# Designed miniproteins, single chains, continued (2), part 63

Each design is a single chain, and the fold is of that chain. pLDDT is the mean over its residues in the fold that is shown.

## One batch from the design tools (miniprotein)

Design m6176
Fold by ESMFold2-Fast:
Formats: C-alpha cells, sequence, structure tokens
Structure m6176 (fold): chain A 87 residues (1-87)
C-alpha cells in the first residue's frame, strides 16, 4: 500500500513536470513557428503517453485512490489539444 502510494505520487509529480514543459513548448510554438518545436512536442507527447499508461496500470490494479481519474482526464485533454495543434 505505502509503496504503491509513493509510486503514484512520483508519477503525478513527473506528469505535472511534463505538462509544464509541454505548456512552455506550446507557447513557444505559437510565438515562433519551427520544426524543432514540433519534434520536441512529439517527444514530450511520447513521454506523457508512457506516464499515462503507467498511471492507468496502477489505477486498474491498485487500490482505489482519489484524484487519479481527474489527472488521467487532464492528460487525455492535453494530448488531444497538442495533437490538433501539430496537425
Amino acid sequence: MKQLQEEIAKLKEEIERLKSEIDSLVNDFRKNYGDIFREKLQKKIAELEKKRAELEFLHRYGPVIANIQKLLDEIKKLLEEIKKLLE
């Protein structure tokens, strides 16, 4: 139990950092168009997708933990917005 809670807390922290980095890159992309921002965004999207999969796995097989579903929904929305931006 305690170890699982600590692992989820670390994943949440990593996801929040990735969200902040993605927000920064999206703002840079909107201000200055360029292929480098697209590549960086794609790499951060891949990292976020991986962390999302890890969080979904823990949510499915771990005890019910409040707020995981909200974070997963926020990640899904962010990924959809960025994918539309990169189209």
Scores: mean pLDDT 72

Design m6177
Fold by ESMFold2-Fast:
Structure m6177 (fold): chain A 98 residues (1-98)
Amino acid sequence: SELEKIIQQAEEIIREMEEILREMVELLKQIENHDNLLKAIGLVLRAIGDLIEARRLLEELKKTTDVEEARKILERIREIYRRVREDLRRLRELLKRD
């Protein structure tokens, strides 16, 4: 069904966010400069909050029977995913300048 496909897409995006967060934690361990470390901690904390929100949205998605509502929830999860990817990019850039 269309709802099952939307749920599967959301679950895949959340798995990718979990992998990104794991990478961000490993990159955080490599920061040597204290000011950069504080910025990196901020990026990781934001990504954790975003993963929590994405998981909450997935639970809402599993409760809906309306395809249009499901599409809106999926798009919100995609927006969170784009932010998490940007936070990873910024953390990688921060490490290069460290």
Scores: mean pLDDT 91

Design m6178
Fold by ESMFold2-Fast:
Parts: structure tokens; sequence; C-alpha cells
Structure m6178 (fold): chain A 148 residues (1-148)
């Protein structure tokens, strides 16, 4: 009974599961960020300074989440990670513009809406990629069991 192929398949499953978990964490941060940015739009109409502060905090949280993901899953779903980084970078630039435009509430809200759309695109990508990695991990675990 050759256990080496089973062990290799199990290691592949564990790597894919780790990648999926990291992308799921990014998705949770994006989902929370979208909610906070929708709240920032409401706050911007009532208290532009508080709306801008929430937008700035959301930008920092998104950038930290992406940095953490790159450290926790090096080399896993690298193309998806690059696309997520690009979308989050663009969203963060719009959030920076919203913060700088706090004295022009209408313009600040337009930038927040653009950031929300990019965050939604990133969320859809993160969720889809996590689901694909979970399916591949289940296939690898089943193969490991059959080879054992």
Amino acid sequence: KDKKLAEAALRTAQRLENGAAVLEDVAETLEESIRRLEEAIKLMKEDPQKGAELAAQTRDDLLESMDKAKKEAPGIASSTMAELENLISQASEYLDQAVKSASDVEKAIEYLQKAIQLARDALELARASAAELRELAEQARRRAEELS
C-alpha cells in the first residue's frame, strides 16, 4: 500500500483549503466594508467629517486585509490575488478621493459609490474563487482516501 500519493493529495487538499479560507476572510472584510461604505454615504449627508472618517477607516481595513491575505496564502490563487489587489487598490484610491472631497458632499458620495462597486466586484471574485478552491480540495481529499 503506497501512502506517498495519498499524503501528496492530502497536502494539496490542505493548501487549497487554506487558500479558500484566506479568500473567505477577504470576502467577509469586503462584505463588512460595503456595509460601512453605505453607512458612510448616509453619514456624509448628516456629518461629512464622520462620513469621511468611516471611509478612511474602511480604506485602511481593506488594505490591511489584502496584505494579510498575501502573507497567509503565498502562491495560492496568485492570479485571483492579483485581481483582488488591483480592485481593492482602485477602491482605496476612490475612498481617498472621497475623504479629500468631504467639503463637497455630492462629489464625496460619487467616489464612495465607485468604491462600493469595485468592492462588490472584488467580493464576487473572492467568493467564486473560494468556492472553486473548496471543490478542488474536496476532490483532493477524496483522492487521498481512495489512495490510502
Scores: mean pLDDT 88

Design m6179
Fold by ESMFold2-Fast:
Structure m6179 (fold): chain A 91 residues (1-91)
Amino acid sequence: MDKELKEKLIKLMEELHRLGLVTPQDLENFTLALRYLGSTDDEILAEFTRFGTTAVMIARDTLDRLERGEVKPLSEKELQDFIASLEKKIA
């Protein structure tokens, strides 16, 4: 159960989006992070609608690649590294 970590990630991504600092790689990593934290595909796609049509497309492509084994699920360390990278962009 990682509700607080999920809420933190969403807030970091919203702030980066407001600042125009979100990259396609951030969107891919955010998709994998939400999956690691137990979000369903439908929940992830719904969350990405606020970041625009291109963001939803990146999320769908990332989830499809994950299902096909072309992308590996995140480890706990990779999740922590991603969060730290987002915090560094805002600071």
Scores: mean pLDDT 84

Design m6180
Fold by ESMFold2-Fast:
Structure m6180 (fold): chain A 84 residues (1-84)
Amino acid sequence: MASEEQKREVIRKVEEKAKDPEAAEKALALLEAGDYAGAQRELVLALMRAQGATPEQLALYEEIFAAHQAGDDERANELAAQLE
């Protein structure tokens, strides 16, 4: 698994590229708590916002993430198809 130093470097890069220090701080706190999935979700959402993702696209990603966390891969795949 990635070291704490590697995880901090990833968060710094997201902070610089997305210019979303609040999301970077949330992701770091989740990584320190051992919630790797939650940290990954926050980083992806921050990058999507920086790329100009719509509120609908952000909501779809959160729903896809929730479906994967629940083990509902079928629902996650259906939602992912809507991001085409």
Scores: mean pLDDT 73

Design m6181
Fold by ESMFold2-Fast:
Structure m6181 (fold): chain A 87 residues (1-87)
Amino acid sequence: DEEEALSLADQVEEDWAALLAALSPEEQALVAYVEAELSEEELRRLVEEGRRLSEEGRRDGERARLARAAAAVLGRRLAEEAKRKLE
C-alpha cells in the first residue's frame, strides 16, 4: 500500500531529522561532510561497521561517529527516494 509506505517514509524522515537536531555542531558538520563527499557504497560500509561496533558496546570514537553520520545520511537518502517513488 503506497499510502502506508508513504506514512512509513514520513516517520523515517521525522526520526532521523530529530536525530540530526540532537547532534552537536561538530557532528552536524560531520554529517554534511559525509553527505557531500562519500558514495552510497562507502556510507553502507560505515553503517555496517557501526552496527558491529554497537553490538560490541563500542559506541564511542571516530569510527562510531562516522557510522552514525553515515546512518543519518543513508536514512535521508532512503526517505527521499521513497517519497520520490511514491505519488
Scores: mean pLDDT 68

Design m6182
Fold by ESMFold2-Fast:
Structure m6182 (fold): chain A 78 residues (1-78)
Amino acid sequence: TELIQKAGELISEATDKVIDAGNDPKVIEKEEEELRKKLLQLGVPQEAVDHGVQGLRYSVQGKIDEAQQHWQKMQQTL
C-alpha cells in the first residue's frame, strides 16, 4: 500500500535524524512531533500515528522488539 510505504519512509527518515544527532532528548522530541505532524498530513489515523511514534521512540532506545510490535500495530490500523 502506498500509504504504508510513505509512512515507513517518514519513520526511517526521523529515526536516521535522531541517530545522527546522538539520541539527544530534545532532537527526539522534535523529530517525534514532526513525524506525528507529517503522518497526520499524509492521512494516517491518530491511532496508527501513535504506534509509529512509539516505534521510533523504542527503536532509538535500542528496544527493537518493542519498536517492531508498535510498527506492526500501525500497519494493522492502516
Scores: mean pLDDT 82

Design m6183
Fold by ESMFold2-Fast:
Structure m6183 (fold): chain A 70 residues (1-70)
Amino acid sequence: MKPVLSEEQQKALENLLKNFKELAEKSGPETVEELLEGFKYMIENMTDNEEVREKLKEELEKIKEEVLKK
């Protein structure tokens, strides 16, 4: 995947995904769902590129799935 984002924007988005995973691992299932919705709203505001938004939302859903399987 070759994003059209700047290096700083890419780093910020990678940190966003990392922060979501860390928070989700410390939270119960109900809180994980609330965090997921909040992070999806954050992604919508960080970029207007639909492909990037969709990819990041898919990554958040994968993190949620992995956390809930533990």
Scores: mean pLDDT 75

Design m6184
Fold by ESMFold2-Fast:
Structure m6184 (fold): chain A 69 residues (1-69)
Amino acid sequence: SERRKKILEELEKRLREAQERLEKERDNPLEVERLKGSIAIIRDTIRRVERGELSDRELELALIAADIA
């Protein structure tokens, strides 16, 4: 759906932003670990959306509640 495409686009944007932060914080071990965790969660969420494993409502609630960034 068009709504699902827009949500994927937003998740991909957040993934890029997290990867850019990882490049800047490479000398901070704790921040690197946190960013790697966030990247893994975002990637998993994208995969689940692409596979149709989440409804549009469940995905919207997850984005609101988890503030995926």
Scores: mean pLDDT 75

Design m6185
Fold by ESMFold2-Fast:
Structure m6185 (fold): chain A 82 residues (1-82)
Amino acid sequence: AEELVRKGEEAFKEGNLEKAAEYYAEAARLGSEEGSLKLAEVFEKLLEEGNYELAFKLGRVVFESGNEEAIEKVKEAILKAQ
C-alpha cells in the first residue's frame, strides 16, 4: 500500500487529482490508514479550489474506507467550507 500512496503523491504534485485519488483510494481499500488520510487531504484541496464535483466523489470513498480520522477530517473540511 505504501507504493500506492507514493504514486498518489507524485500524481498530486503533477496536478492530476483524479489519478492521485485513484491511487489513494486503492491504498485505502487495501487497509492503508495513510491512503485514507491522503484522500481526506485531496478532498480538502478540492473544496479549497472550488472543485465540488470531484470532492463529492472522493468523499464517498473516504467514508467507505471506515477510517475514523479521515472521515472526521472530511467532516471538518465540509463545515469549514460552509
Scores: mean pLDDT 79

Design m6186
Fold by ESMFold2-Fast:
Structure m6186 (fold): chain A 116 residues (1-116)
Amino acid sequence: MTPEALMQAGRARSAEEALKLAEKYGKIIDVKEVTLRPGEKLTIENKSDKDAVVIVVNLSDRPARLRVTFEDGTSALVELEPGRAFAVRLKPGEKLTLENVSDEPVRLLVIVAEPK
């Protein structure tokens, strides 16, 4: 899937604001706070029988540069300013991989929502 799978999701200044942002996409089913060091990867899988929306929020005080790899093996470079978020829709069984391509650790909130 192309860069069109990647949606701008707005801004959140805190984990609480990020959860309110994610509720617009559906029922929250998973929430993880992760710190990715330079070169570290996180894979998110939709293990359900329903579509899911993954919302990624930069909780760092610095811009995060991420490589987002989609199920079809295509990738996009995403630069998230502090507090900014993007969203990706995953079909059942699809995976999304996030890689920190920044020179510094990035703190992310990763939220999975089930569309209503």
Scores: mean pLDDT 81

Design m6187
Fold by ESMFold2-Fast:
Structure m6187 (fold): chain A 70 residues (1-70)
Amino acid sequence: SRFAQFKAALDSARNISEVQALAELAVSELPEVSEEIRELLQKVHDARNLAEAKEQALALFEKVEEARRA
């Protein structure tokens, strides 16, 4: 699944910039972006460290997958 691909890439990410790039890419694939997804993307950008960025990005990827299935 596309979610599994993003999760694998996230697990391999070495810095906050790589996580932010993955988050932007995941959101860019949606035809419409909800406020919840926009807020989660902002949390990835506002993350203070790599662990926080990865945690927020995983939550974002789960919501993106839900939106893709709807």
Scores: mean pLDDT 87

Design m6188
Fold by ESMFold2-Fast:
Structure m6188 (fold): chain A 79 residues (1-79)
Amino acid sequence: AAAARRAALEARRAEARRRVAEYQGLIDFLNQAGLNREEVPRSIIEKYGPDASRLFEGLARAQAELAATEAELAALAAA
């Protein structure tokens, strides 16, 4: 049913928005901290690497997921 598909897309959009906010928050924190290794929590370095490249990759993927999900929701609304 269209209602079930819309609900699933809305859930994916909410999850993608949460991930975008999480990655952006971490990037903002690291920028404010000046990327000093001694000031960055060990868990962030272990998860995203010392150069934070995986963090930027994660943000880009989350943004792409959000854009794709919003486009699908817009297509359903236009039908």
Scores: mean pLDDT 75

Design m6189
Fold by ESMFold2-Fast:
Structure m6189 (fold): chain A 85 residues (1-85)
Amino acid sequence: MEEKMKQIADYLEKAIQALREGNKEEALSNLRKAIGLAMDLVMEGSALGAHVATLLGQARKALENGDYETAIELAEQALKLVKEA
């Protein structure tokens, strides 16, 4: 569980950097990888994984709609949760 949280944090840091650079494709790729790991945590019974997956799903939708500011905010919230776990 802790190792997957560290991997989620790494992908989220890369996604946030890509969002700040306006690189939608790189941001979406890294968000997708983080979502996949968060969903694995949900299947393992993690309530934290469920919360992170929800935030990242919302961040992906914001990014798909061109709302980079909201995507960054939601990704940063998810990153804080996995680092404080």
Scores: mean pLDDT 85

Design m6190
Fold by ESMFold2-Fast:
Structure m6190 (fold): chain A 68 residues (1-68)
Amino acid sequence: ADVDAVTEAARAVVERAGPLSQEEANILAKAIHELMEGNLDEALREASKLRPDVAQATIEALNAAAEK
């Protein structure tokens, strides 16, 4: 994934989701880390552990970033 796309994805999730709990922030960080390692499937699996609205925003952002 492109570095700019990954950082934009992380920003978009935080902006849309608002304040995250420490547990949610840890899950988001792991999903982003997996995407940076090229593991989109693992990143999406981690994102699916978030509450539904945050999970949807995260999955959309990860898929968009993975295309670059």
Scores: mean pLDDT 73

Design m6191
Fold by ESMFold2-Fast:
Structure m6191 (fold): chain A 67 residues (1-67)
Amino acid sequence: SAEASLARAVALLVAEGMEEARARELVTRASDAIRSGDNAAAREVFAELTRYVSPEVAERAVLLAGL
């Protein structure tokens, strides 16, 4: 389910050292951007995620948010 994929994205980011509230905020923003087709907003969220986690982890989180 979409809810399970978002929960997995948040758990991944928290496991990599990100604060849970911030992880939930950015995963929600990524999901909303992808669902609305806003590629610019999706890229901005990816860039923000890379300030907290590696690009590889950020990419996995964005992919999970888009499921």
Scores: mean pLDDT 86

Design m6192
Fold by ESMFold2-Fast:
Parts: sequence; C-alpha cells; structure tokens
Structure m6192 (fold): chain A 95 residues (1-95)
Amino acid sequence: SSQMQQVLNDFVNVSDQIRYTIRLIYDYSSFLPEDEREEVRKQVDKIYSQLQKLVDQGIDAWNNEDLSGLQSVLDQLRTLLDETQKLLNEVKKKV
C-alpha cells in the first residue's frame, strides 16, 4: 500500500539519520579526554545495538506486511534519534 511505502521511506530516512548522528558523535568525541571518550563510546554502543534490533524488527514487519508493527518500530526509531541527538549536543558542549 502507499501507506506502507511511506512508512518504509520514513524508516530508512530515520535509520540513516541515526547512523549519521553517531558518526558526528565519534568525530566530536575525538577531542575529549580518553576516559570521557570511552564513556561516550559505551553510550554509542548501546544506541547502535538498539538501532540494529529495531532495523531487524522493521525488516521483519515489512516482510510480514505488518503496517502496525512497522509504524511501532518507526516510532521507536524516532525516539532513538532524539536520544542520539541529545548525546551529540552533550558531547558538543564539552568540546
């Protein structure tokens, strides 16, 4: 359906935005002391693990033609993007 395709397009875009934001976090955190960099890396690893889980769930929902499941995963990805952007802003303030 057109609705299913729209949700898939948003899913891909939000996932890509999270990955892009993670790359920025790594770039900015390179200017932090080693102990603070390690703490940021642990937070990024947690975010990345959640992203991988949500991407797998989204692919599964798409393959099962589960619009509600795909929408639920998209909502969770948007929440994860907000959390990732907050971490980026915190890292930027320390640099």
Scores: mean pLDDT 90

Design m6193
Fold by ESMFold2-Fast:
Structure m6193 (fold): chain A 115 residues (1-115)
Amino acid sequence: SEEEELLRRFKAKVAEFRADPSTPVDVKDPVEVAAALYVAKLRYLTGEGSEEELLEAETNLGVAEIYYAITDKKKLEELLFLKEVGERAAEIKAENPEMSDDEALDEAFREVKAA
């Protein structure tokens, strides 16, 4: 499905930002924006990332939301869906620290789609 393709791309970008958190985020790509936010949030919670890293990721989300609301409703829908998946995955990982990003994202995706 289209959502399953989004999940595959999201997981790939999460792995990329995990490998190099300084990788520039393309704010015109909803997958990159959502993945960078997920990684920045988890790094902040574990003490590996700074408040400034989290603030930058949150700022990129805000810019993307405004830009897509004006220019591309489909990208806005994709961004909001991936944001919800990422937020739920971060909650799952906070309760299950041993769980991989892929496992948490797969579980979050199932829960968000069921809602």
Scores: mean pLDDT 89

Design m6194
Fold by ESMFold2-Fast:
Structure m6194 (fold): chain A 79 residues (1-79)
Amino acid sequence: MKKVTDDSVKIIENAAKNSAKNLEKAGILDGAKQVLEEGKQGAKRTKEAGEKGKSAVSVGSGESIRVIGLGVEAILKQK
């Protein structure tokens, strides 16, 4: 369980960092900060879920999709 939770957290953190770098290159600095903050919060929720015996995989998957979606949405809003 702990190893699966740690892996899920790292996936979310990497997704947030990659999305933030893409947004920074596009000049969307506020979007980059938002994605990084959401990634950190998603990682915390995933870790807490794993610690409480809840499905860290399910929570982590949802948080990863959210972070990626926020990055894509910020790019699309730039036009």
Scores: mean pLDDT 75

Design m6195
Fold by ESMFold2-Fast:
Structure m6195 (fold): chain A 88 residues (1-88)
Amino acid sequence: AVTITPEVLEGIKVLSEEEIKADIERLRKQAEWFEKQGVTDAAKELRDAAEQIEKLLKEGNYKEATAASYVAHVALTLRAVGDIWEKE
């Protein structure tokens, strides 16, 4: 799963509106990069995540928007490293 532990998410500082908007922009830019590389599935996933985060932000759900942004960036990191899934 691409979801991190609930305990970690509960301990995460809620991002400001400005910080969340910056994260949305970053995800959209990364989606364009993946599409340019021919990785259309990753591009779609990142665009969908950015849209969902933007909706949560517009609803005033900063905590959920922060959590969704964190999950999306973790998923992006895993794709960039070649979908490496391992635990100690």
Scores: mean pLDDT 71

Design m6196
Fold by ESMFold2-Fast:
Structure m6196 (fold): chain A 91 residues (1-91)
Amino acid sequence: MEELRRLMREGARYAEGVVEGLIKKSEERVEKTKSPEVMKEEAENLRKGAEGSREFARMSRELGDEESAEVLERSAERLEEKAREMEELAA
């Protein structure tokens, strides 16, 4: 269990950077194409990322690592917020 907790801590740290990178890539693609279809596709991708982050957060809590769970939940909220923004732009 110690190894799993350590991996989750490292994963949460890397996930934060990955999330920001994913958001930036999605924003760049939307800016370059200005296509409602691309905006919807990127929104879907961001929502999938949020689902994964929430699942890892739940696993972290089950292992007693609330710190990692909190980081992963904030990452999921960030992704969901950006997905909503893109969906609104596509409307």
Scores: mean pLDDT 79

Design m6197
Fold by ESMFold2-Fast:
Structure m6197 (fold): chain A 57 residues (1-57)
Amino acid sequence: EKKKKLDELIKEIGKKIEEGSLTTDELVEYKKKFYEIDPSVITEEDLEGIERYEKQK
């Protein structure tokens, strides 16, 4: 189940990259979705990076 959700997100990201429409904001949102599906997929360093990015807005 978790793998299917991750595969769907990977396909969605891939499509946006191919279309040239993937923004930094969208990348951060996708990382958050990965963390919600499986926290072990995102390291503590990745999570801190997301928080720093949000603070810079």
Scores: mean pLDDT 69

Design m6198
Fold by ESMFold2-Fast:
Structure m6198 (fold): chain A 71 residues (1-71)
Amino acid sequence: SLLEETEKRLLEAGDNEVELERIIHGFLESIAPQLTPEQLRELSERLNKAFNDSKSAEELIENVKKIYESL
């Protein structure tokens, strides 16, 4: 699934912030066409917050999964 592929890429990126940001943006772009404008706004805001607040790739993955499951 897209989520599983995203998790794998985040783990491989580790502490590379540039790659982590690219992966998160790629994930958002991939699912954006399937979302309402309100869902897209919420997802984008929550993903940006998760990226800034997460202290590790593992924490970021957990937060991304929780956000995606809440849609």
Scores: mean pLDDT 79

Design m6199
Fold by ESMFold2-Fast:
Order: sequence, then C-alpha cells, then structure tokens
Structure m6199 (fold): chain A 86 residues (1-86)
Amino acid sequence: NSQSLSLVQTIMGQFGITDQSFIQSLSTRVSNLINRVQSGKMTLDQLRSVLTVGVSSMLRQANVPSSLIQPISQSIVDGVVSLANQ
C-alpha cells in the first residue's frame, strides 16, 4: 500500500498535481488491483487493460488537462504493472 501511494504521489507530483484526495483515491484503487494480481485473481494483461481505462477516466473526472491525461496514465500504468510484477 505504501509503495502504491509513493508511486502515484511521485508521478502526479512530476505533472504538478498535488490533490491529496485524488492521489489517495487513485492509490487505493491501484493497491486493490495489485493485490488481485498477486493473489492470482487477475493477470498482468487484465491489470494493464483495467488501469488504462480506469486511470484515464479518473483523470478526466478530476479535471486534469486533456494534454496530460495520456502521459500521466501511461506513467501510472507502466509503474503499477512493474510493481505488480515484482
């Protein structure tokens, strides 16, 4: 859980996003998905697909500029997949 929070906070901070409520919500979602992969209930391919759609949707709902949605989403997806595949 602390690894997910650190990852999300670091990536969001690189793009100037410091909304702690949003960072916490995204980190919780990420942690739950990583746990599903590590428990064998979800594949890494399924994780990547769910994150790609889910993170992009959450960023749009949080009014993140459209130009930043793809680079932030890609960074989070790649970081989370790497973390789940440890």
Scores: mean pLDDT 84

Design m6200
Fold by ESMFold2-Fast:
Structure m6200 (fold): chain A 63 residues (1-63)
Amino acid sequence: MKIEVKEEGDEATVTVTVPADPAAIVQGANEAIKILEEKGYEVTAIEARREGDQVTLTVTGKK
C-alpha cells in the first residue's frame, strides 16, 4: 500500500494506491480516513479510480 499525504492549510488530501481487491480498497480507505482524523480534518470527499490491477483512492479532508 502506497500512501501520500498533502496538507494545504485548511485542506488535506490523502492518496492511497492499493490492489484492485475489495478488502484492500476498504483497508486503504480506512487508513486514509484515520490519517485525516488524527490530523484534525473532517473527511469531505472520497474518490476511487481503477487503473488495471490497482485502485487509487483520493480522500479529501477539511478543518
Scores: mean pLDDT 84

Design m6201
Fold by ESMFold2-Fast:
Structure m6201 (fold): chain A 81 residues (1-81)
Amino acid sequence: MEYSEEVKKLAELMLNEPEKIPQSLLESMDLLVEGLSLSRETAALIVAKVYLEDKEAFLKLSLNEQKALVLDKAYELNPET
């Protein structure tokens, strides 16, 4: 799947400057790395894509709902490990 430049830029910030990123996005990234054995790079791209689809709606979700949405997108984009 092709990621937009905005998604790639946010993913790079999540990897290189995590202190500038909302903690909930970093926790969602860690869930994908630990739960699905994805690379940090792949996890960051998936989280960035989900967040950027609707930033306001995403941040209104509870942490558990944010994690569930990110997990669903990870399965959609990477159905095989």
Scores: mean pLDDT 80

Design m6202
Fold by ESMFold2-Fast:
Structure m6202 (fold): chain A 101 residues (1-101)
Amino acid sequence: SLTPEQRAALTAIGIAADYALEKGADPAEVHRIVSEAGRRILQGEDPAEVAREAVKRLFALAEGKPESEITDEDIIEFFKKVSDKLAPHTNVDKIIELLKK
């Protein structure tokens, strides 16, 4: 079974992937990032580290910017804004806590 941190990480990655697809990112590249991140989390890598890396890559694709130009502050602001549009059962505070690690 998934830990709460693994669930938060996978949820964050899924939200970032949906955002990248909505912004016209290549579905094959999005799938590659999501699949690799999911594999790493399920194989016992640190969910916070994997989620930060994957979300940053997906956000870079969404914004059409190099990964090096995506800040942690940009990612946190995105999740705060998206919280107003997400389903009531999505724990955005837990996602923000995880990404700040």
Scores: mean pLDDT 82

Design m6203
Fold by ESMFold2-Fast:
Order: sequence, then structure tokens, then C-alpha cells
Structure m6203 (fold): chain A 90 residues (1-90)
Amino acid sequence: NKEKAKKLLEEAIELLKKALEKETDKSKKDALEQAIREVETALFFLEQGKYEFAIQELKKALSLLESLKDDELVQKAMEKVKEALKLLEQ
């Protein structure tokens, strides 16, 4: 379900933006900003019907977020991205 995946990714972006606002470490901020851009790019590809490109961007985002998963907001965002991936890979 494209619409459900889109909603999950929009929610993930909001959680990551909240994490970014609270972050003081520059390297972690840079990683969060990059991950947000990759999820936003995935949303763009979903709107275009380019599911394989969206999946690739989401996997890139998850790889970046893995090093930040000690943050509860990041962990919640990662779960939403994983749920969206599961819907898109069906």
C-alpha cells in the first residue's frame, strides 16, 4: 500500500527532524540531515511510482541511522522506515 508507506515515511521524517533539533554533535547532525534527505528522496520516488529507487534510498537511510539508534526518536523513525520497506517489497 503506497499511501500507507508514504504516511510512515512522513512520520519518520518528523521524528528525525525532532532528533536533529536536539542533537549537539556535528557528525551526528550531518548523518541525521543526510538520512532525512534520503527519506525525502524516497518519498519523491514513491510519488513517481519508482518503487525500486525508493527502496534503495530507504536502505541507505537505515544504514546511516544504524549508528544513531541509541536515540529513541531515531529508533522509532527506523521502525517506521522498516515498516514502509516491508509494504514496498511485497
Scores: mean pLDDT 88

Design m6204
Fold by ESMFold2-Fast:
Parts: C-alpha cells; sequence; structure tokens
Structure m6204 (fold): chain A 82 residues (1-82)
C-alpha cells in the first residue's frame, strides 16, 4: 500500500473509535480530505493529524487512547515516508 493509503486506513480505524466524539471525528475527517488533496503539503496533513491525536488523547478514555495511538502511527508515516 502507498503511504497515503496506510494513513487513510489508520484514520478510518480512529474514526470508528471516536464515533461518539464529534470534535475528534471532525479533525480526522479534515485529515482525510487533506490526504486526498494533491495540493496539500505533508506539513498540513501532519498538523491536522497532530491536533486529532491530542484531541483523542485528551478524552481520557480507552477508545481515545487507541485512536491517539493509531493517529500517532499515521504521523510517523507522514514524517518518515512522505
Amino acid sequence: MSPKERIKSLVEEALELAKDHPEVQELLRRAMELIDDPSASPEEIARVLFEAMNAADALGTPEGEKAAALVSEALRIVYEEM
């Protein structure tokens, strides 16, 4: 899979975990839109993913911790492979 496809897969899993948290879902959907935008820079994608990771972690819930871990892996892909 391409780096973008792997990031999208991780973000989709995080969206399911954050289904009851619309603020986290909004950030994750914005990240998905940027990933599909060929004009978006890796820096813009990373910024939104970082915001989503922090928002998920701030929930203080097991699903939030899992979502934050998935988004953290997506951030690693952006920094190391894009």
Scores: mean pLDDT 85

Design m6205
Fold by ESMFold2-Fast:
Structure m6205 (fold): chain A 71 residues (1-71)
Amino acid sequence: VEVEITEREEGERLVARLTAAGEEFTLELVKEGDKWKLTVRDAEGRVVYEAYFDSAEEALAALVAAVEESL
């Protein structure tokens, strides 16, 4: 698993590319009010995972778990 951060707006937005099992995914983490929205898209741009979290750290921990459990 390889993660490359492509865009970052501190405290508001993070975009990264994730490579797992030879497939590329794009993840976007955006602050919406008091929550953080995590969206993961496959190589075709389709949303494969979307969730809200209380913190950016919680969202990133969930992403790691989801990658291991087959995104």
Scores: mean pLDDT 73

Design m6206
Fold by ESMFold2-Fast:
Structure m6206 (fold): chain A 63 residues (1-63)
Amino acid sequence: PAAAEAQAGDRGQAARDRVMEKLKELSKETGIPVEEVKNKVIDYLQAGPGSLEKAFELIKKEY
């Protein structure tokens, strides 16, 4: 855990919060633990994404 003592005004935190909320929803819908859902989303994104939305849809379709 890095201390947020940087002058960087990265807005990634807000985006992360939103993504985490979506991951929790997906986890509830599919019955897969949020940690596994996160890993699957990352795998899809790494494979040549396009979007988080597409990754979510593929996971939802699988389960």
Scores: mean pLDDT 68

Design m6207
Fold by ESMFold2-Fast:
Structure m6207 (fold): chain A 60 residues (1-60)
Amino acid sequence: IAGARKKAEIERLQQNRTASVRRLDERAAASKSKKEKLKLQQARTNNIVNANKIISTIES
């Protein structure tokens, strides 16, 4: 039960990470502001790092 729950949680986090990254990339591509593009790029990196940290904790 716990193992199945962990696997489902990891899959959910991976899907959410992919969706968030894609959305931020689309916003960055559409943006006319270099400042906004850099901010979105940083948010993209933070989303990946945070998701990976949570996934690693669950896998532990």
Scores: mean pLDDT 80

Design m6208
Fold by ESMFold2-Fast:
Structure m6208 (fold): chain A 98 residues (1-98)
Amino acid sequence: AEIEVKGSKALAEILLAEGKSVSEIINILLSRPPLSSLPEDKRSQLAAALEEALLELRNSQDEQLIRQKAEEIAKDLGIESYAQEIYLDLKGLLQALS
């Protein structure tokens, strides 16, 4: 979990330094396993939900709020089995954007 969070953060930081938009970074993160295995419609919905969550949770370091938001997204999209992976990417993105 911590190594995966650091991985998502490090990749997001590199992409930010290269001038990639938040939307482009999210799509790159979601192109990696296991989330890359989701149907295209679910991946598009997840990308939009993550972008909205970043606006709501900006500068948050509260792991409980980040986890709760990831679980809510997973439930709303019917992909609850991916809640942990969503949490890791969301936390990594929030840390990179801090």
Scores: mean pLDDT 80

Design m6209
Fold by ESMFold2-Fast:
Structure m6209 (fold): chain A 77 residues (1-77)
Amino acid sequence: LSPALQAEEAARVPELIAALREAAEKIRTTDASAAEVAATGVLAIEGRWILDNVELSPEMRAELEAAIEEAIEAVRA
């Protein structure tokens, strides 16, 4: 990964974590449309790509991993 892309992707992680958590909650409260459930799956895939390819602090990595797991659990339920 280029240093510029590494920095750009790392900077977007807090927003991705927030989006994943919001999406998971919306699915749990049955307020999500089928399109929003599908979009949540895409966000989880993007988060996994970041975990595999982008250097993050241990704290940020743990938060992103937890947010992805919450989103996947919500989609599976």
Scores: mean pLDDT 80

